Designed miniproteins, single chains, continued (3). Designs and how they scored, part 14

Each design is a single chain, and the fold is of that chain. pLDDT is the mean over its residues in the fold that is shown.

## One batch from the design tools (miniprotein)

Design m8487
Fold by ESMFold2-Fast:
Structure m8487 (fold): chain A 75 residues (1-75)
Amino acid sequence: AAEALRLAAEELEAAGLHEMAEAAREAAEAVAAGGDTEPYGDRLYALAQTLSDEEKRAALEAVARANARYAAALA
């Protein structure tokens, strides 16, 4: 969970989606601290709604890359 969110933040930052990367990083910190992650999920969703179709595609590709990296680390 926390590792997957940190990887997502890295890939989102690399894609130029700085606000989503920040929100994902904050969510990773909240998960690591055992805190409530719901506000960060809401923020990520709200930010996603402000993205263009091209930016939404970049965000989905970034998350897919992060998930692949996380799965590889568990294998």
Scores: mean pLDDT 76

Design m8488
Fold by ESMFold2-Fast:
Structure m8488 (fold): chain A 71 residues (1-71)
Amino acid sequence: KKEELQKLINRLIALKLRLIGLEFELELLEKQPQTPEVKKRIEEIKKEIEELKKEIEELEKKIEELEKELE
């Protein structure tokens, strides 16, 4: 169970790093001229961010449950 928890924590870190990267890209794109290409990319990133946030929340809940089991 402890090793399983560590694997989930590592996955969570990887997902959070990806989220930070996408949020940074979004911020940069919002500062660019709003061409159709830029607007399309912004919409794609926003959708990916929403999906990733949902995955992170589900994983955090799973980690919390496992932490309670390890006490």
Scores: mean pLDDT 82

Design m8489
Fold by ESMFold2-Fast:
Structure m8489 (fold): chain A 69 residues (1-69)
Amino acid sequence: MTEAQRLEAEGSVYYMAGVVAEKTGDKEKAIEYYEKAVRYYERALAIDPDNEGARAALEAARKKIEELK
């Protein structure tokens, strides 16, 4: 696994944690997890800017944050 792939995987873990927190009604925790996912996806894209998966995941996480404000 490359460093970029590891960072993307970590971002996905936080994204899923955000989904779980959202379903349990903890919007504050969900936003925190989605923000952590954003940070990991941004780091993955800094290493591999052409990663379409990481770009799509970053956009999805940002959209979740906006929906929960």
Scores: mean pLDDT 85

Design m8490
Fold by ESMFold2-Fast:
Structure m8490 (fold): chain A 92 residues (1-92)
Amino acid sequence: GIAETIGLILRLIGLNLDGQKIEVKLKGDTLTITVGGLSKEQIEKLTKKAQELAKKGAKIEVEVKGDTVKITASGLSDKQKAELLAFVLDLL
């Protein structure tokens, strides 16, 4: 549920992300993740992960600007939201 997703986000905020900017927003069923300070390889990996989730029926929009990636996702399960957030942290 949303409480599990929020609990995960709060745990993520407690991590030291020096040198990178991460913003996570949950509005209704829409999850928005913005990550800055990414290498080209990190951008490619994150974009591929978003495309993989989109193939499973989620509506996902990916916007890349310089070293920043913004992912807007709706229709994700709580497990898929947790998976995406964990993947983002694992890239950092």
Scores: mean pLDDT 74

Design m8491
Fold by ESMFold2-Fast:
Structure m8491 (fold): chain A 79 residues (1-79)
Amino acid sequence: SVTARFVGLVLRVIGHLLDGDREGAIEALERLRELAKEHLDPERAEAVEEEVEEAIEHIREGDEEGALEEILEAIKALS
């Protein structure tokens, strides 16, 4: 199911962050954004895209707490 694919990608992002693999986390977030564009209505896809972009920015800045907060907002947009 699409929901299982979203959950799998979110868990992959968290796993990469816990391992200190920032590039892996960013790659998983970019895949999550792409999947949202393919399967969600435009308004929800745009909300997910915005939160994913913010999460990637926080990861690049080394702000893991900010990244996790934006990932949580992306999960809420998926609902």
Scores: mean pLDDT 84

Design m8492
Fold by ESMFold2-Fast:
Structure m8492 (fold): chain A 66 residues (1-66)
Amino acid sequence: MPKVTVEKLEAADAEKAREEAAARLEKEGYEVIGTNRAVVGDTEYATVVAQKGDELRIVVVRAPAA
C-alpha cells in the first residue's frame, strides 16, 4: 500500500511557497508529479504532489489571494 503524507503550510505567497516546497521535495529525491492552484474567495490554495518509490507526499499551501 502506498504511504501517503500530507503537509499543510500557511504562507504569504502561495506560488512562492509552492515552488519552494517542490524544490525541497526534488532535493529529497521525490519526483513532482502534479501541481494545482485554486482561489476560493480571499484565499489561494496551492498543492504539490510528489512521489518516491511507493511513498506519496502532498503539500497543501494556504495564502491570501493576490
Scores: mean pLDDT 80

Design m8493
Fold by ESMFold2-Fast:
Structure m8493 (fold): chain A 88 residues (1-88)
Amino acid sequence: MRLSEKTKEIFEEFLNSSLEELEKKIEELLKKAKELNASEEELKGLEEEGKEALELHKTNKKLAAARMVRMEGFIEARKLALERKKKE
């Protein structure tokens, strides 16, 4: 699956997600970030992004979905960075 198609699918998923589903997904993304050795500062940034997404879900679901896509993008970028660092 290409990045652009994956990004679109993630956006559509979050756009159609309930508030409870977004809360659960935010917890899963934070757990994943910790597994990828994200710093305390990076984790706080993700928590803030998630809280903004939940607040925006009430008034602007597209912007809430976009913030969730950014959190997923952080996880993807972190995986790629760790993979590149270990490449010999």
Scores: mean pLDDT 77

Design m8494
Fold by ESMFold2-Fast:
Structure m8494 (fold): chain A 58 residues (1-58)
Amino acid sequence: DVEELERLSREALEAIENGDLDRAEELIREIRERFGDTVEGRVAIAELEKVLREKKAE
């Protein structure tokens, strides 16, 4: 479900932007559980983890 992956990824990015890092990590974990076996899911997780690391480094 590309639409569901896109929705969860958007929510995770919004959480990172708002500084709600606990929620962002929870959403990334959900994406990994549901889509971690797909190429699209792995790409989304890598992008989100990169943005999360950059936010934590601030």
Scores: mean pLDDT 83

Design m8495
Fold by ESMFold2-Fast:
Structure m8495 (fold): chain A 70 residues (1-70)
Amino acid sequence: MKLEGTGTSTPNATVTAVSGEGYADITVSLNGQTATGRLLAKEGVKEDTIELVSPEGGEVATATVKQIEV
């Protein structure tokens, strides 16, 4: 299984997803801050989310990863 998909709630955020077999490595960058996490494909879970809140306040970047059967 692969995890695919990315999105952001702010135009100043950059979201990068690298899919692997049963996982996705997600990097979210916002206002000079970076959050990186690995989401694992779980049975019964179709979607997972990583959120980065700007330390300057007011801005939120959300990366949503959808589990895809291949």
Scores: mean pLDDT 59

Design m8496
Fold by ESMFold2-Fast:
Structure m8496 (fold): chain A 57 residues (1-57)
Amino acid sequence: SKLEKAKKLATEFIESNSGRRVSEEELEAGVKKIAKESGLSESTVKKILGEIGDESA
């Protein structure tokens, strides 16, 4: 599903930036890339990234 694709891409984005500070520009670029690849809206992708980030914290 589109949601599963977005979650996988979001997890990969978080993992690739593990242990470093992500700038707002890098976060926006990641959101846009995941939204384009998954076919979800940028707002939905931001929510997914937040949920995965909370699980990692």
Scores: mean pLDDT 76

Design m8497
Fold by ESMFold2-Fast:
Structure m8497 (fold): chain A 65 residues (1-65)
Amino acid sequence: ADIEALVDRYDKDGDGLIGPAEAAEVARALGLDVKAVWEALKKLDKDGDGLFTKEEVVEALRSVM
């Protein structure tokens, strides 16, 4: 399965932003450790606003696979 396509399915508004809850659901869908994915996302989110781009979520997922 294409990770980018999976992340797109959780971006229901099509704004290119993924919230923490959606990121956790993607991690669960892939059978990954949600805590590890969250830690990776926090390292990528330097602005600390709690919203992630689709690309940041894909990179965080790949970093823990």
Scores: mean pLDDT 73

Design m8498
Fold by ESMFold2-Fast:
Structure m8498 (fold): chain A 56 residues (1-56)
Amino acid sequence: SMAERLAQVRELGRQAREALKAGDLERARELYEQAISLLSGVQRLVGEAEMEKALA
């Protein structure tokens, strides 16, 4: 469950970077907002140490 959320955050971030590269700023923003929302939820549940692993 949490591992899948972290994988989703990572994938959304990757897609957002691709959108930025393509010049689609609105799409990139939308994807980043989704990733931030998921990451905020994960941060509250799993704590700082686990979030460091996810971002590495």
Scores: mean pLDDT 75

Design m8499
Fold by ESMFold2-Fast:
Structure m8499 (fold): chain A 72 residues (1-72)
Amino acid sequence: SKVEELIKKADEYLKKAVESARQGNIEEAIKNADKAVKYYDEAEKLSKDPEERQLLVNRSVAARLILVGELI
């Protein structure tokens, strides 16, 4: 589904953001976290499954914490 495709893209960007942050590459971490947030937001707008929506909220929060300079 389109929701599953968006989640997959968001998860890939979140993974890149976390890895970049761990390596001290804050600029790349922010770029990837921003992309993750955008894809999670789009997926959340399309999702009707409560469990999936909760997963999206949690992962979106993780990505937003990277954007404000917190390590996850």
Scores: mean pLDDT 80

Design m8500
Fold by ESMFold2-Fast:
Structure m8500 (fold): chain A 73 residues (1-73)
Amino acid sequence: LVAEARELEAEGERLFKEGKYEEAAELYRRAAELYEAAGDLQAAAEALANAARALEKAGKLEEARELYARAKK
């Protein structure tokens, strides 16, 4: 789980750097789900924050707000 989540984060970061923000956000969200399943709530929160940042870049501001709220404990 954690190793798979870390790989999704790395791929998401690559997509973000390429300007593929919506695809990056999807991978960050999937990584967060895997971190939550593994019980790593801090890593899950960080992945959700990264997904929110990617959604902001994609112009999806309301979805980004929802993910930022979920990332805050």
Scores: mean pLDDT 82

Design m8501
Fold by ESMFold2-Fast:
Structure m8501 (fold): chain A 70 residues (1-70)
Amino acid sequence: MLATATVTVRAEDPLAAGARGLLAARATPGTVGVRVEVDEERGTVTITVTARDEESARAAAERAAEAAAA
């Protein structure tokens, strides 16, 4: 069954961070969909990954968070 995982990352450039996170999540095997929400006022990006299973969702979310934090 499909699973979802959500990560929130603080970034000085939330839009650029969101783009990096989106690309990293999409590159993760088993990822079905990715949603990115940018909060410029708080300097945060929330990335929600939908994947084939919980392990794939977690892996995609971890990669997205690492990429966004770079």
Scores: mean pLDDT 83

Design m8502
Fold by ESMFold2-Fast:
Structure m8502 (fold): chain A 64 residues (1-64)
Amino acid sequence: SDRQKALAQAYQQISTFYKEQGRDDDAKYYQQLADDLENGIMTEEGKKILQSKDTGLEESRKLG
């Protein structure tokens, strides 16, 4: 779905941000979430975010 693709792109951006901050473990975690979404593997966390009606980006606000 379009929301799934947008979420995968958001996770890739979050991963890049964490890597630039030297937080390699967090960067790897979000990269894995993005890869899983692109390969059709839906985590429980990803399902909950996609069910959010508005942004799905509350995590990004906590990270910035």
Scores: mean pLDDT 68

Design m8503
Fold by ESMFold2-Fast:
Structure m8503 (fold): chain A 56 residues (1-56)
Amino acid sequence: RAEELRRQAEEDREAAERLRAEAKALEETDPRKAAQLYAAASILETGADFLEELAK
């Protein structure tokens, strides 16, 4: 169980990192889309932190 929560948290962090990389690439051409991706990445990181707390 705790192992599964930690794995899910890791996957969510990897997804957040990818979203931030995509957002960074879009900052000059589509700042509105970039802002949405940054927000989504922030939500995933917060969720990952919560999952790790539950896995303790």
Scores: mean pLDDT 81

Design m8504
Fold by ESMFold2-Fast:
Structure m8504 (fold): chain A 81 residues (1-81)
Amino acid sequence: SRREIIRRAGEEALRLAREAGVPEEVLKRVEYLLEQAANSPSPAEALALAGEALRLLRPHVSEEVLQKIGEILYRAISEAS
């Protein structure tokens, strides 16, 4: 389902962020946003929530890791639309 596709992408994104050393407090906020994205009935809202999650991750990860996470999330939301 749409929700499952976005949820799995969110789980992969969180795994990558955790491996990159993002603080747990930031990871909890990102997890909340990605859960809201998975449960959103609107693709536009899901994209906005994913963008907010990337904004929170930006100061804690390299540009390469941020780009990879963004590609995972945006591809999943696009495929689920």
Scores: mean pLDDT 86

Design m8505
Fold by ESMFold2-Fast:
Structure m8505 (fold): chain A 78 residues (1-78)
Amino acid sequence: MEEARRLLEEAEELARRAAEAYDAGRYEEAARLMEEAARLAEEGLRLLVEAGKLTEEELRRAVEILRGLAERLRKLAA
């Protein structure tokens, strides 16, 4: 549980940095940071599924949202 919390907190920090990069017009950096945030969030949420605190469906839904955000930022970088 502590590890899941740490991973989710790290993902939140990367997402904040992605927002800052986006505001600065650095879309490529924002996309990379959001992709990393999504990866850490998936890892943290998976630990919650293993602990019985989250369902596999909830994990799948959350990951789809995060990957969608990263993909949209990637398209802005192109």
Scores: mean pLDDT 83

Design m8506
Fold by ESMFold2-Fast:
Structure m8506 (fold): chain A 57 residues (1-57)
Amino acid sequence: SKISEEEQKKIAETMVKNMTKEELEEFFKELDELIKKNPEMKPLMEEIKKALEEAIK
C-alpha cells in the first residue's frame, strides 16, 4: 500500500519519539543502504530522512 506524505511524517515523528539515538542512527544507515540498492527509491527515502532529521531537532 502507498503511504501519504502526511502519514510518512507522522510515522517518522512517532519513530523518533519511540527510538533511542542508537536505533535512529542504525535506521539512517538502513535508509542509505536502501538508496544504494534501489536508486529509484531515493526521492522517497530522502523525504523520510528529512522528516526524521526535522523530528530530532
Scores: mean pLDDT 74

Design m8507
Fold by ESMFold2-Fast:
Structure m8507 (fold): chain A 67 residues (1-67)
Amino acid sequence: VQFSEEELQAAFKEFAGDSEYISLEQLGLLMRSLGQHPKEGLLRLADADGDGQVNFEEFLALMASME
């Protein structure tokens, strides 16, 4: 299942609010709300910085890689 960039941006903003980042826990909840079932290791892979935060571009890359 694929989503438009606009849909993914809206979903990301719903969890991030005024922030440009979400936690790995929030990322998991966001992806589950989109019908995805990410494994814990996959969420950590999206965190390229290793700081426990994921920005919108990393989220898009993760969604694009899930096939």
Scores: mean pLDDT 73

Design m8508
Fold by ESMFold2-Fast:
Structure m8508 (fold): chain A 60 residues (1-60)
Amino acid sequence: MEKEINRALAEMLVALGRILASKGKKDEAIEWYQRALKLAEEAGDVDTAKRIKEELEKLK
């Protein structure tokens, strides 16, 4: 159950990062993506972690 909560939080932080990136706030977006990645890794959600890494790469 805790793993599902961490996954949901990671997805919410990804959504926030996407919104910030769309507004041109790349540095803030990267910060939120990094936080989301940590939560996804703690949850053991490899698919979500992979998606977050791909989003981070797009912001470079």
Scores: mean pLDDT 78

Design m8509
Fold by ESMFold2-Fast:
Structure m8509 (fold): chain A 60 residues (1-60)
Amino acid sequence: STNLSATVTDPNKLIALALTVLGDFPDASVTIDGATVTVTVPDDPAKIAQVKALLDAFSS
């Protein structure tokens, strides 16, 4: 598995990101520590790329 992290300073965006990941990637896991979201993704290059794009879109 691959761990991807982003800092999201807006709490509403942070929750929206977490819900989006869990909805679109049910085989991923999400942990939240303050403003930091860490997503654990299966070692699938396509899924890793998609999650990176989501993290980049939501990061502050």
Scores: mean pLDDT 81

Design m8510
Fold by ESMFold2-Fast:
Structure m8510 (fold): chain A 81 residues (1-81)
Amino acid sequence: SEEEKIFKELYEYGLELLRKGYSPEEALRKLVEYAKEKYGLSDEEAKRILEFGLRQLKEGVSGEEAIRGTAERIAAVLKRK
């Protein structure tokens, strides 16, 4: 599905940022910016999704899991358009 394809691409991109040594917070910010550039995620949607990902980190979710949840939300939002 389109949602699954977008999710996989975004999730793999976020994991690669962690592999390159970016912090989870930096990886989330870059992931959301990438989604704006590539898929046309709106500024308002980007802000809400970034806030979600950062909240996951604050609540003790791992960087990898926060990236997964953030990528899933981006894919779901983009599929609604």
Scores: mean pLDDT 86

Design m8511
Fold by ESMFold2-Fast:
Structure m8511 (fold): chain A 90 residues (1-90)
Amino acid sequence: KLEEAKKELEKGAELLLEGKYEEAIEHFKKAIELAKDNPELAGKAYAGLAVAYAALGQFEKAEEAIAKAEELGNEAAARAARAVLERYKK
């Protein structure tokens, strides 16, 4: 359960580095579902989801995902995702 959530998060991050944003979104969503009882892991997955949405120009969805990461206490990951979003908006 926790190991599966972590593997999905890692796959999403790898796909982000490869520019495969739609595939990354699928893996981050799966990580979120698997990490229901782990706010740190879920928050990291939401931050990754926000980066993928920002790269696809889906800024409203990216902002929603950043807000979720912040709610879950992942301040550093949320700030990193926010910086990526603002870079794409410019």
Scores: mean pLDDT 85

Design m8512
Fold by ESMFold2-Fast:
Structure m8512 (fold): chain A 59 residues (1-59)
Amino acid sequence: MEDLLKKAEEYLKKNPSPEVAEEIARQLLDLGVDEDTVREILSKVLGKEEADRIVARAK
């Protein structure tokens, strides 16, 4: 699980677009990753406000 989250973060850092972030969020949520964890990963790259918005859309 931790390896998956780290790879998702690294991929998003390389491809920092809202569309890519939304796709990553959807995939992680579909795998049962907690919303708070997904939001934390997205906020590290895109910031808190954008991360909150994307997670809300990905649900």
Scores: mean pLDDT 80

Design m8513
Fold by ESMFold2-Fast:
Structure m8513 (fold): chain A 64 residues (1-64)
Amino acid sequence: SKKREEALYLVDKAMILAQLGRPEEAEKLVKKLKELTGLSDEQLEQVLAGDPAAAYAHIDEVFG
């Protein structure tokens, strides 16, 4: 799914930006991810903390 690929890209990019100390850019991607996927604020915080497991599971369940 094109939406699945976009969602996974946004998760990975946001984590990388957060790890690089670019939190404002990471937050912008997280906002887009929330709109696309319906992820909770807690799941989005986990992505920024470098723990994407719950976000990946949600994306796979919703988009396949």
Scores: mean pLDDT 85

Design m8514
Fold by ESMFold2-Fast:
Structure m8514 (fold): chain A 90 residues (1-90)
Amino acid sequence: MSKESLDVDVQVALVEIELAIARKAFERAKKNGDLDMLKEVKEHLEKIIERAEEVIRQAEKVGDSKTLQAARDILEEARKLLKEVEEAIK
């Protein structure tokens, strides 16, 4: 099996892109009153949070302070957005 060899800086960039997509989907779902899409955005944000936490662990292990800071910023933004989505679903 081919080993996944993405560096942590590439991994954090991918998580940042996924967060941007989730934010755009949330804004559209809110405007349309689309509860199914809001639930899908919630599931995606939960996965983004898991990936950001994994990138933090990997960045700490390899001593990449720049990627560590970026991953922490993404994690905080994703958690804030998740709370907004949860309030919209209530």
Scores: mean pLDDT 83

Design m8515
Fold by ESMFold2-Fast:
Structure m8515 (fold): chain A 51 residues (1-51)
Amino acid sequence: MEEKVREYARKIVEAHKAGDQDRAMEIGREALADGVPREKLAREVVKEASK
């Protein structure tokens, strides 16, 4: 689970950095559909963005 959450978070951050907000939202929805908890995903996105 942890590795899966980190992979989704990284892809979301990469989409944001590329300026593709729609893509970032799509990836976020896919993560939630794949069973990733919203709060856990949000925390990992913040951690990944701060690197």
Scores: mean pLDDT 79

Design m8516
Fold by ESMFold2-Fast:
Formats: structure tokens, sequence, C-alpha cells
Structure m8516 (fold): chain A 60 residues (1-60)
């Protein structure tokens, strides 16, 4: 999934808000993409949105 790979690059660059958007796009295309759930949670945690991050970690 191209959106997932773009999200990973943005996450590595510290662009957490944009990474969240791309991981959400990846999940819209493939809701069973467990890695996208995990990295969406990680990006949200980096933004201080820890309660949302915990929900996504449970879905991964």
Amino acid sequence: NEHFLQGLQLLAQGRYEEAVEYFRKALAEDPEHRRAWYFLGLALDRLGRTEEAEEYFRLA
C-alpha cells in the first residue's frame, strides 16, 4: 500500500500529523492492515493523543 509507505516516511521525518493522514488513507483502502493500525497509534502517541493511540494499538 503506497499510502502506508508514505506514512512511514513522514513518521521517520517527524511529520506526525501528515503521517496520521496517510495511515488513515491506508486503512480506508485496507481495514485489515494491522501494521497501519499500529503506526497510526504510534503517530497519535507522538502528537500527545495517547488515549486514541491506545485504542489503535488494541486494534493492531
Scores: mean pLDDT 84

Design m8517
Fold by ESMFold2-Fast:
Structure m8517 (fold): chain A 67 residues (1-67)
Amino acid sequence: GSDIRKEILQLIGEILRLIGELYDIELELKKELSEEERKKLEEEKKKLEEELKKLMEKLKELDKKSK
């Protein structure tokens, strides 16, 4: 059977990686950028935020299952 604790820890690891990537983009967005570079980073940020939301929902489901 799957170890729910292991699944939770793996998801937390993935979430932390995505948070790190998002805040690297936020730091880059604080620099003086061309309009094109800014739009590209904002689009990348949006994609990462959507992926993070999906992982957070998976974590919530695993937490619910552990009860």
Scores: mean pLDDT 80

Design m8518
Fold by ESMFold2-Fast:
Structure m8518 (fold): chain A 92 residues (1-92)
Amino acid sequence: MSEAVQGAIDAIDAAKAEGGTASARIEGDRLVITLEGVGPRGRQGAQAAVAAAEAGGGTATLEEAGDRITLTIGGLSVEDQTAVVLYAIGRE
């Protein structure tokens, strides 16, 4: 599942590079990443994160609402979920 973790981190970085913000939360067995203020790079990063999660044998769902993207990833270990959450909140 390292591909899914890297994809999630890359999506967070892409959104922030465009002046957006990112947060992540563990919801049961799913990692929920919310990206706000998203431009074209953040959208492309989120789509790449879905592909990376699927390539790693997991699941991913992407929802767009204006400039907000919600990325939900399943199949990650607790350690991997925690790493993404810490990355999202530690990024300024």
Scores: mean pLDDT 81

Design m8519
Fold by ESMFold2-Fast:
Structure m8519 (fold): chain A 76 residues (1-76)
Amino acid sequence: GVKKLIEDLAAGLGKAVGLSEEQIKLVAEYVLAKFFGSKEEAEKLKEEIEKQEGAEELLELAEQVIRLVESLLESE
């Protein structure tokens, strides 16, 4: 399902750029909140990412995962 796709993309891309398991999990949770959670939940997770070292890179990764998922959901 889409949730597993988000988790797999975050893990694959995050490992490729040397992110920790905790950073990968946080990115995955943020992307999941963007698709299935409330705006408030997504904003709180974004604030948690902003507290991390390399926050800009984590947010860029999240944006890449979101774009890939949206492209796949819009595909036939």
Scores: mean pLDDT 81

Design m8520
Fold by ESMFold2-Fast:
Structure m8520 (fold): chain A 80 residues (1-80)
Amino acid sequence: ASQEEIDATVEAVMYLLKGRGLLGEGKYEEAIKWFEKAIEYDPSIRAKALELIGEAYRKMGDLEKADEYFAEAQRVREEE
């Protein structure tokens, strides 16, 4: 992998960890923003980030959005 690819993956993982921390604190909307940033840095983590966004929406009581994000995450996993 190139240095740019390695750096992007590290940043994406850090953004996922930040989002997971916020998710645990009940800061669901902020958590979603960090998961979206993670996807922008490394699309290879998209399936995992989408699952975490779905969890955030589920915890917020938006079950329709949660189901949509879980379905998208499964679709991405089935392509890889």
Scores: mean pLDDT 80

Design m8521
Fold by ESMFold2-Fast:
Structure m8521 (fold): chain A 55 residues (1-55)
Amino acid sequence: GAGLALAVKETGASEERVRRAIELAREGRLDEAGEIAGVSPRQVEGMLRVAELLG
């Protein structure tokens, strides 16, 4: 959805990597999600919240 597209633009990561990062973040694995997306764990938390709000 729109949240995934926005996260891809914000991180510069591929859609596949962003999807994996969001999945890890939903499991509370923010550090691992940040490594996959190439961003800080705090930015991953923000991306997860935006993805949940935008669908």
Scores: mean pLDDT 74

Design m8522
Fold by ESMFold2-Fast:
Structure m8522 (fold): chain A 52 residues (1-52)
Amino acid sequence: MEIDASTPEGLLALARHLRAQGRDELARSVYRYLIENYPEFKEEAEALLQEL
C-alpha cells in the first residue's frame, strides 16, 4: 500500500499504519514532522504523540 507522504493527511495515515505494525518510534517521528511543518495538524499530531 502506498501512502502519499507529501501531504499532512498522508503523513497521518502513515503514522497510523506504523502504530498498527508496532513501529511506535517511526510513528513518533512522523508526528514530530507534522508538528514542525503543518501547524493546522499540530494539535492533532501532539495528541496522538501523547497517546504513544
Scores: mean pLDDT 77

Design m8523
Fold by ESMFold2-Fast:
Structure m8523 (fold): chain A 80 residues (1-80)
Amino acid sequence: SEEERLVDEIVAALESLPHPALQEWFVRQLAKELGASEEEIKEIEDLVREAWNADPETRRELLRQVARKLVELYRKKKAA
């Protein structure tokens, strides 16, 4: 339930950002703070770019995938 709360909060934060560049900046900054590799950051950024070119329902699912990847990074950092 903590993980699901974090996913929901991240998705809400991303949806509040009106522009793709701001969403990319937000996820890049958060991923860096969570110790993500450059490859992991690129994967997350690519998903955000795909989300903005998708229909609203697909966009939401792609943003949830971004949020889950960020939560996984957070869990790894906490376990280390």
Scores: mean pLDDT 82

Design m8524
Fold by ESMFold2-Fast:
Structure m8524 (fold): chain A 83 residues (1-83)
Amino acid sequence: SLAEELERLLAEAGERAAAGDYEGAARLMEEAARLVEEHREEIVAELVAEGYSEEEARAAVDEAVAHARAHAARFRALAAEAA
């Protein structure tokens, strides 16, 4: 499922970062953000079905994407400093 794929990507990103592979961690966070963007309307519909308003659901998706991209940028900066 999408949720299982996202969980796997986030777990791998954490493992890469723990190992000092910040470039790898950044790429995995970018992939997670991409998957959320590609499945945006599906995720919004699921959250609305679970009791969120459409506005709350869209804000949650926007926040998740922004958070993943911010983490990717941070990891990329750490990788550049290590090079």
Scores: mean pLDDT 86

Design m8525
Fold by ESMFold2-Fast:
Structure m8525 (fold): chain A 90 residues (1-90)
Amino acid sequence: GVEEARAKLERADALVQEGGDAAREGRYDEAIEKLEEARELVEEVRETLAEAVAELLAEEGIEADAREALERAIETLEALRKKVEEEKAK
């Protein structure tokens, strides 16, 4: 449900912070792995959010706004992963 989605997003946020710390310390492989895990969690939330919202919340407006925010988060995580990969290649 929505609580499960929230727990996954909280875990994704922690992974982004850990990945950022790893990248800052030059541990690029670890940073990439953590950012990829965070992206997969956000993608899972995006895929299940429509079902969770339909069960527990009003669909109109809320589902569309939440989905757009999650898609934007996925794009940001992919951009961060590419940046870390570029730094590793240098």
Scores: mean pLDDT 73

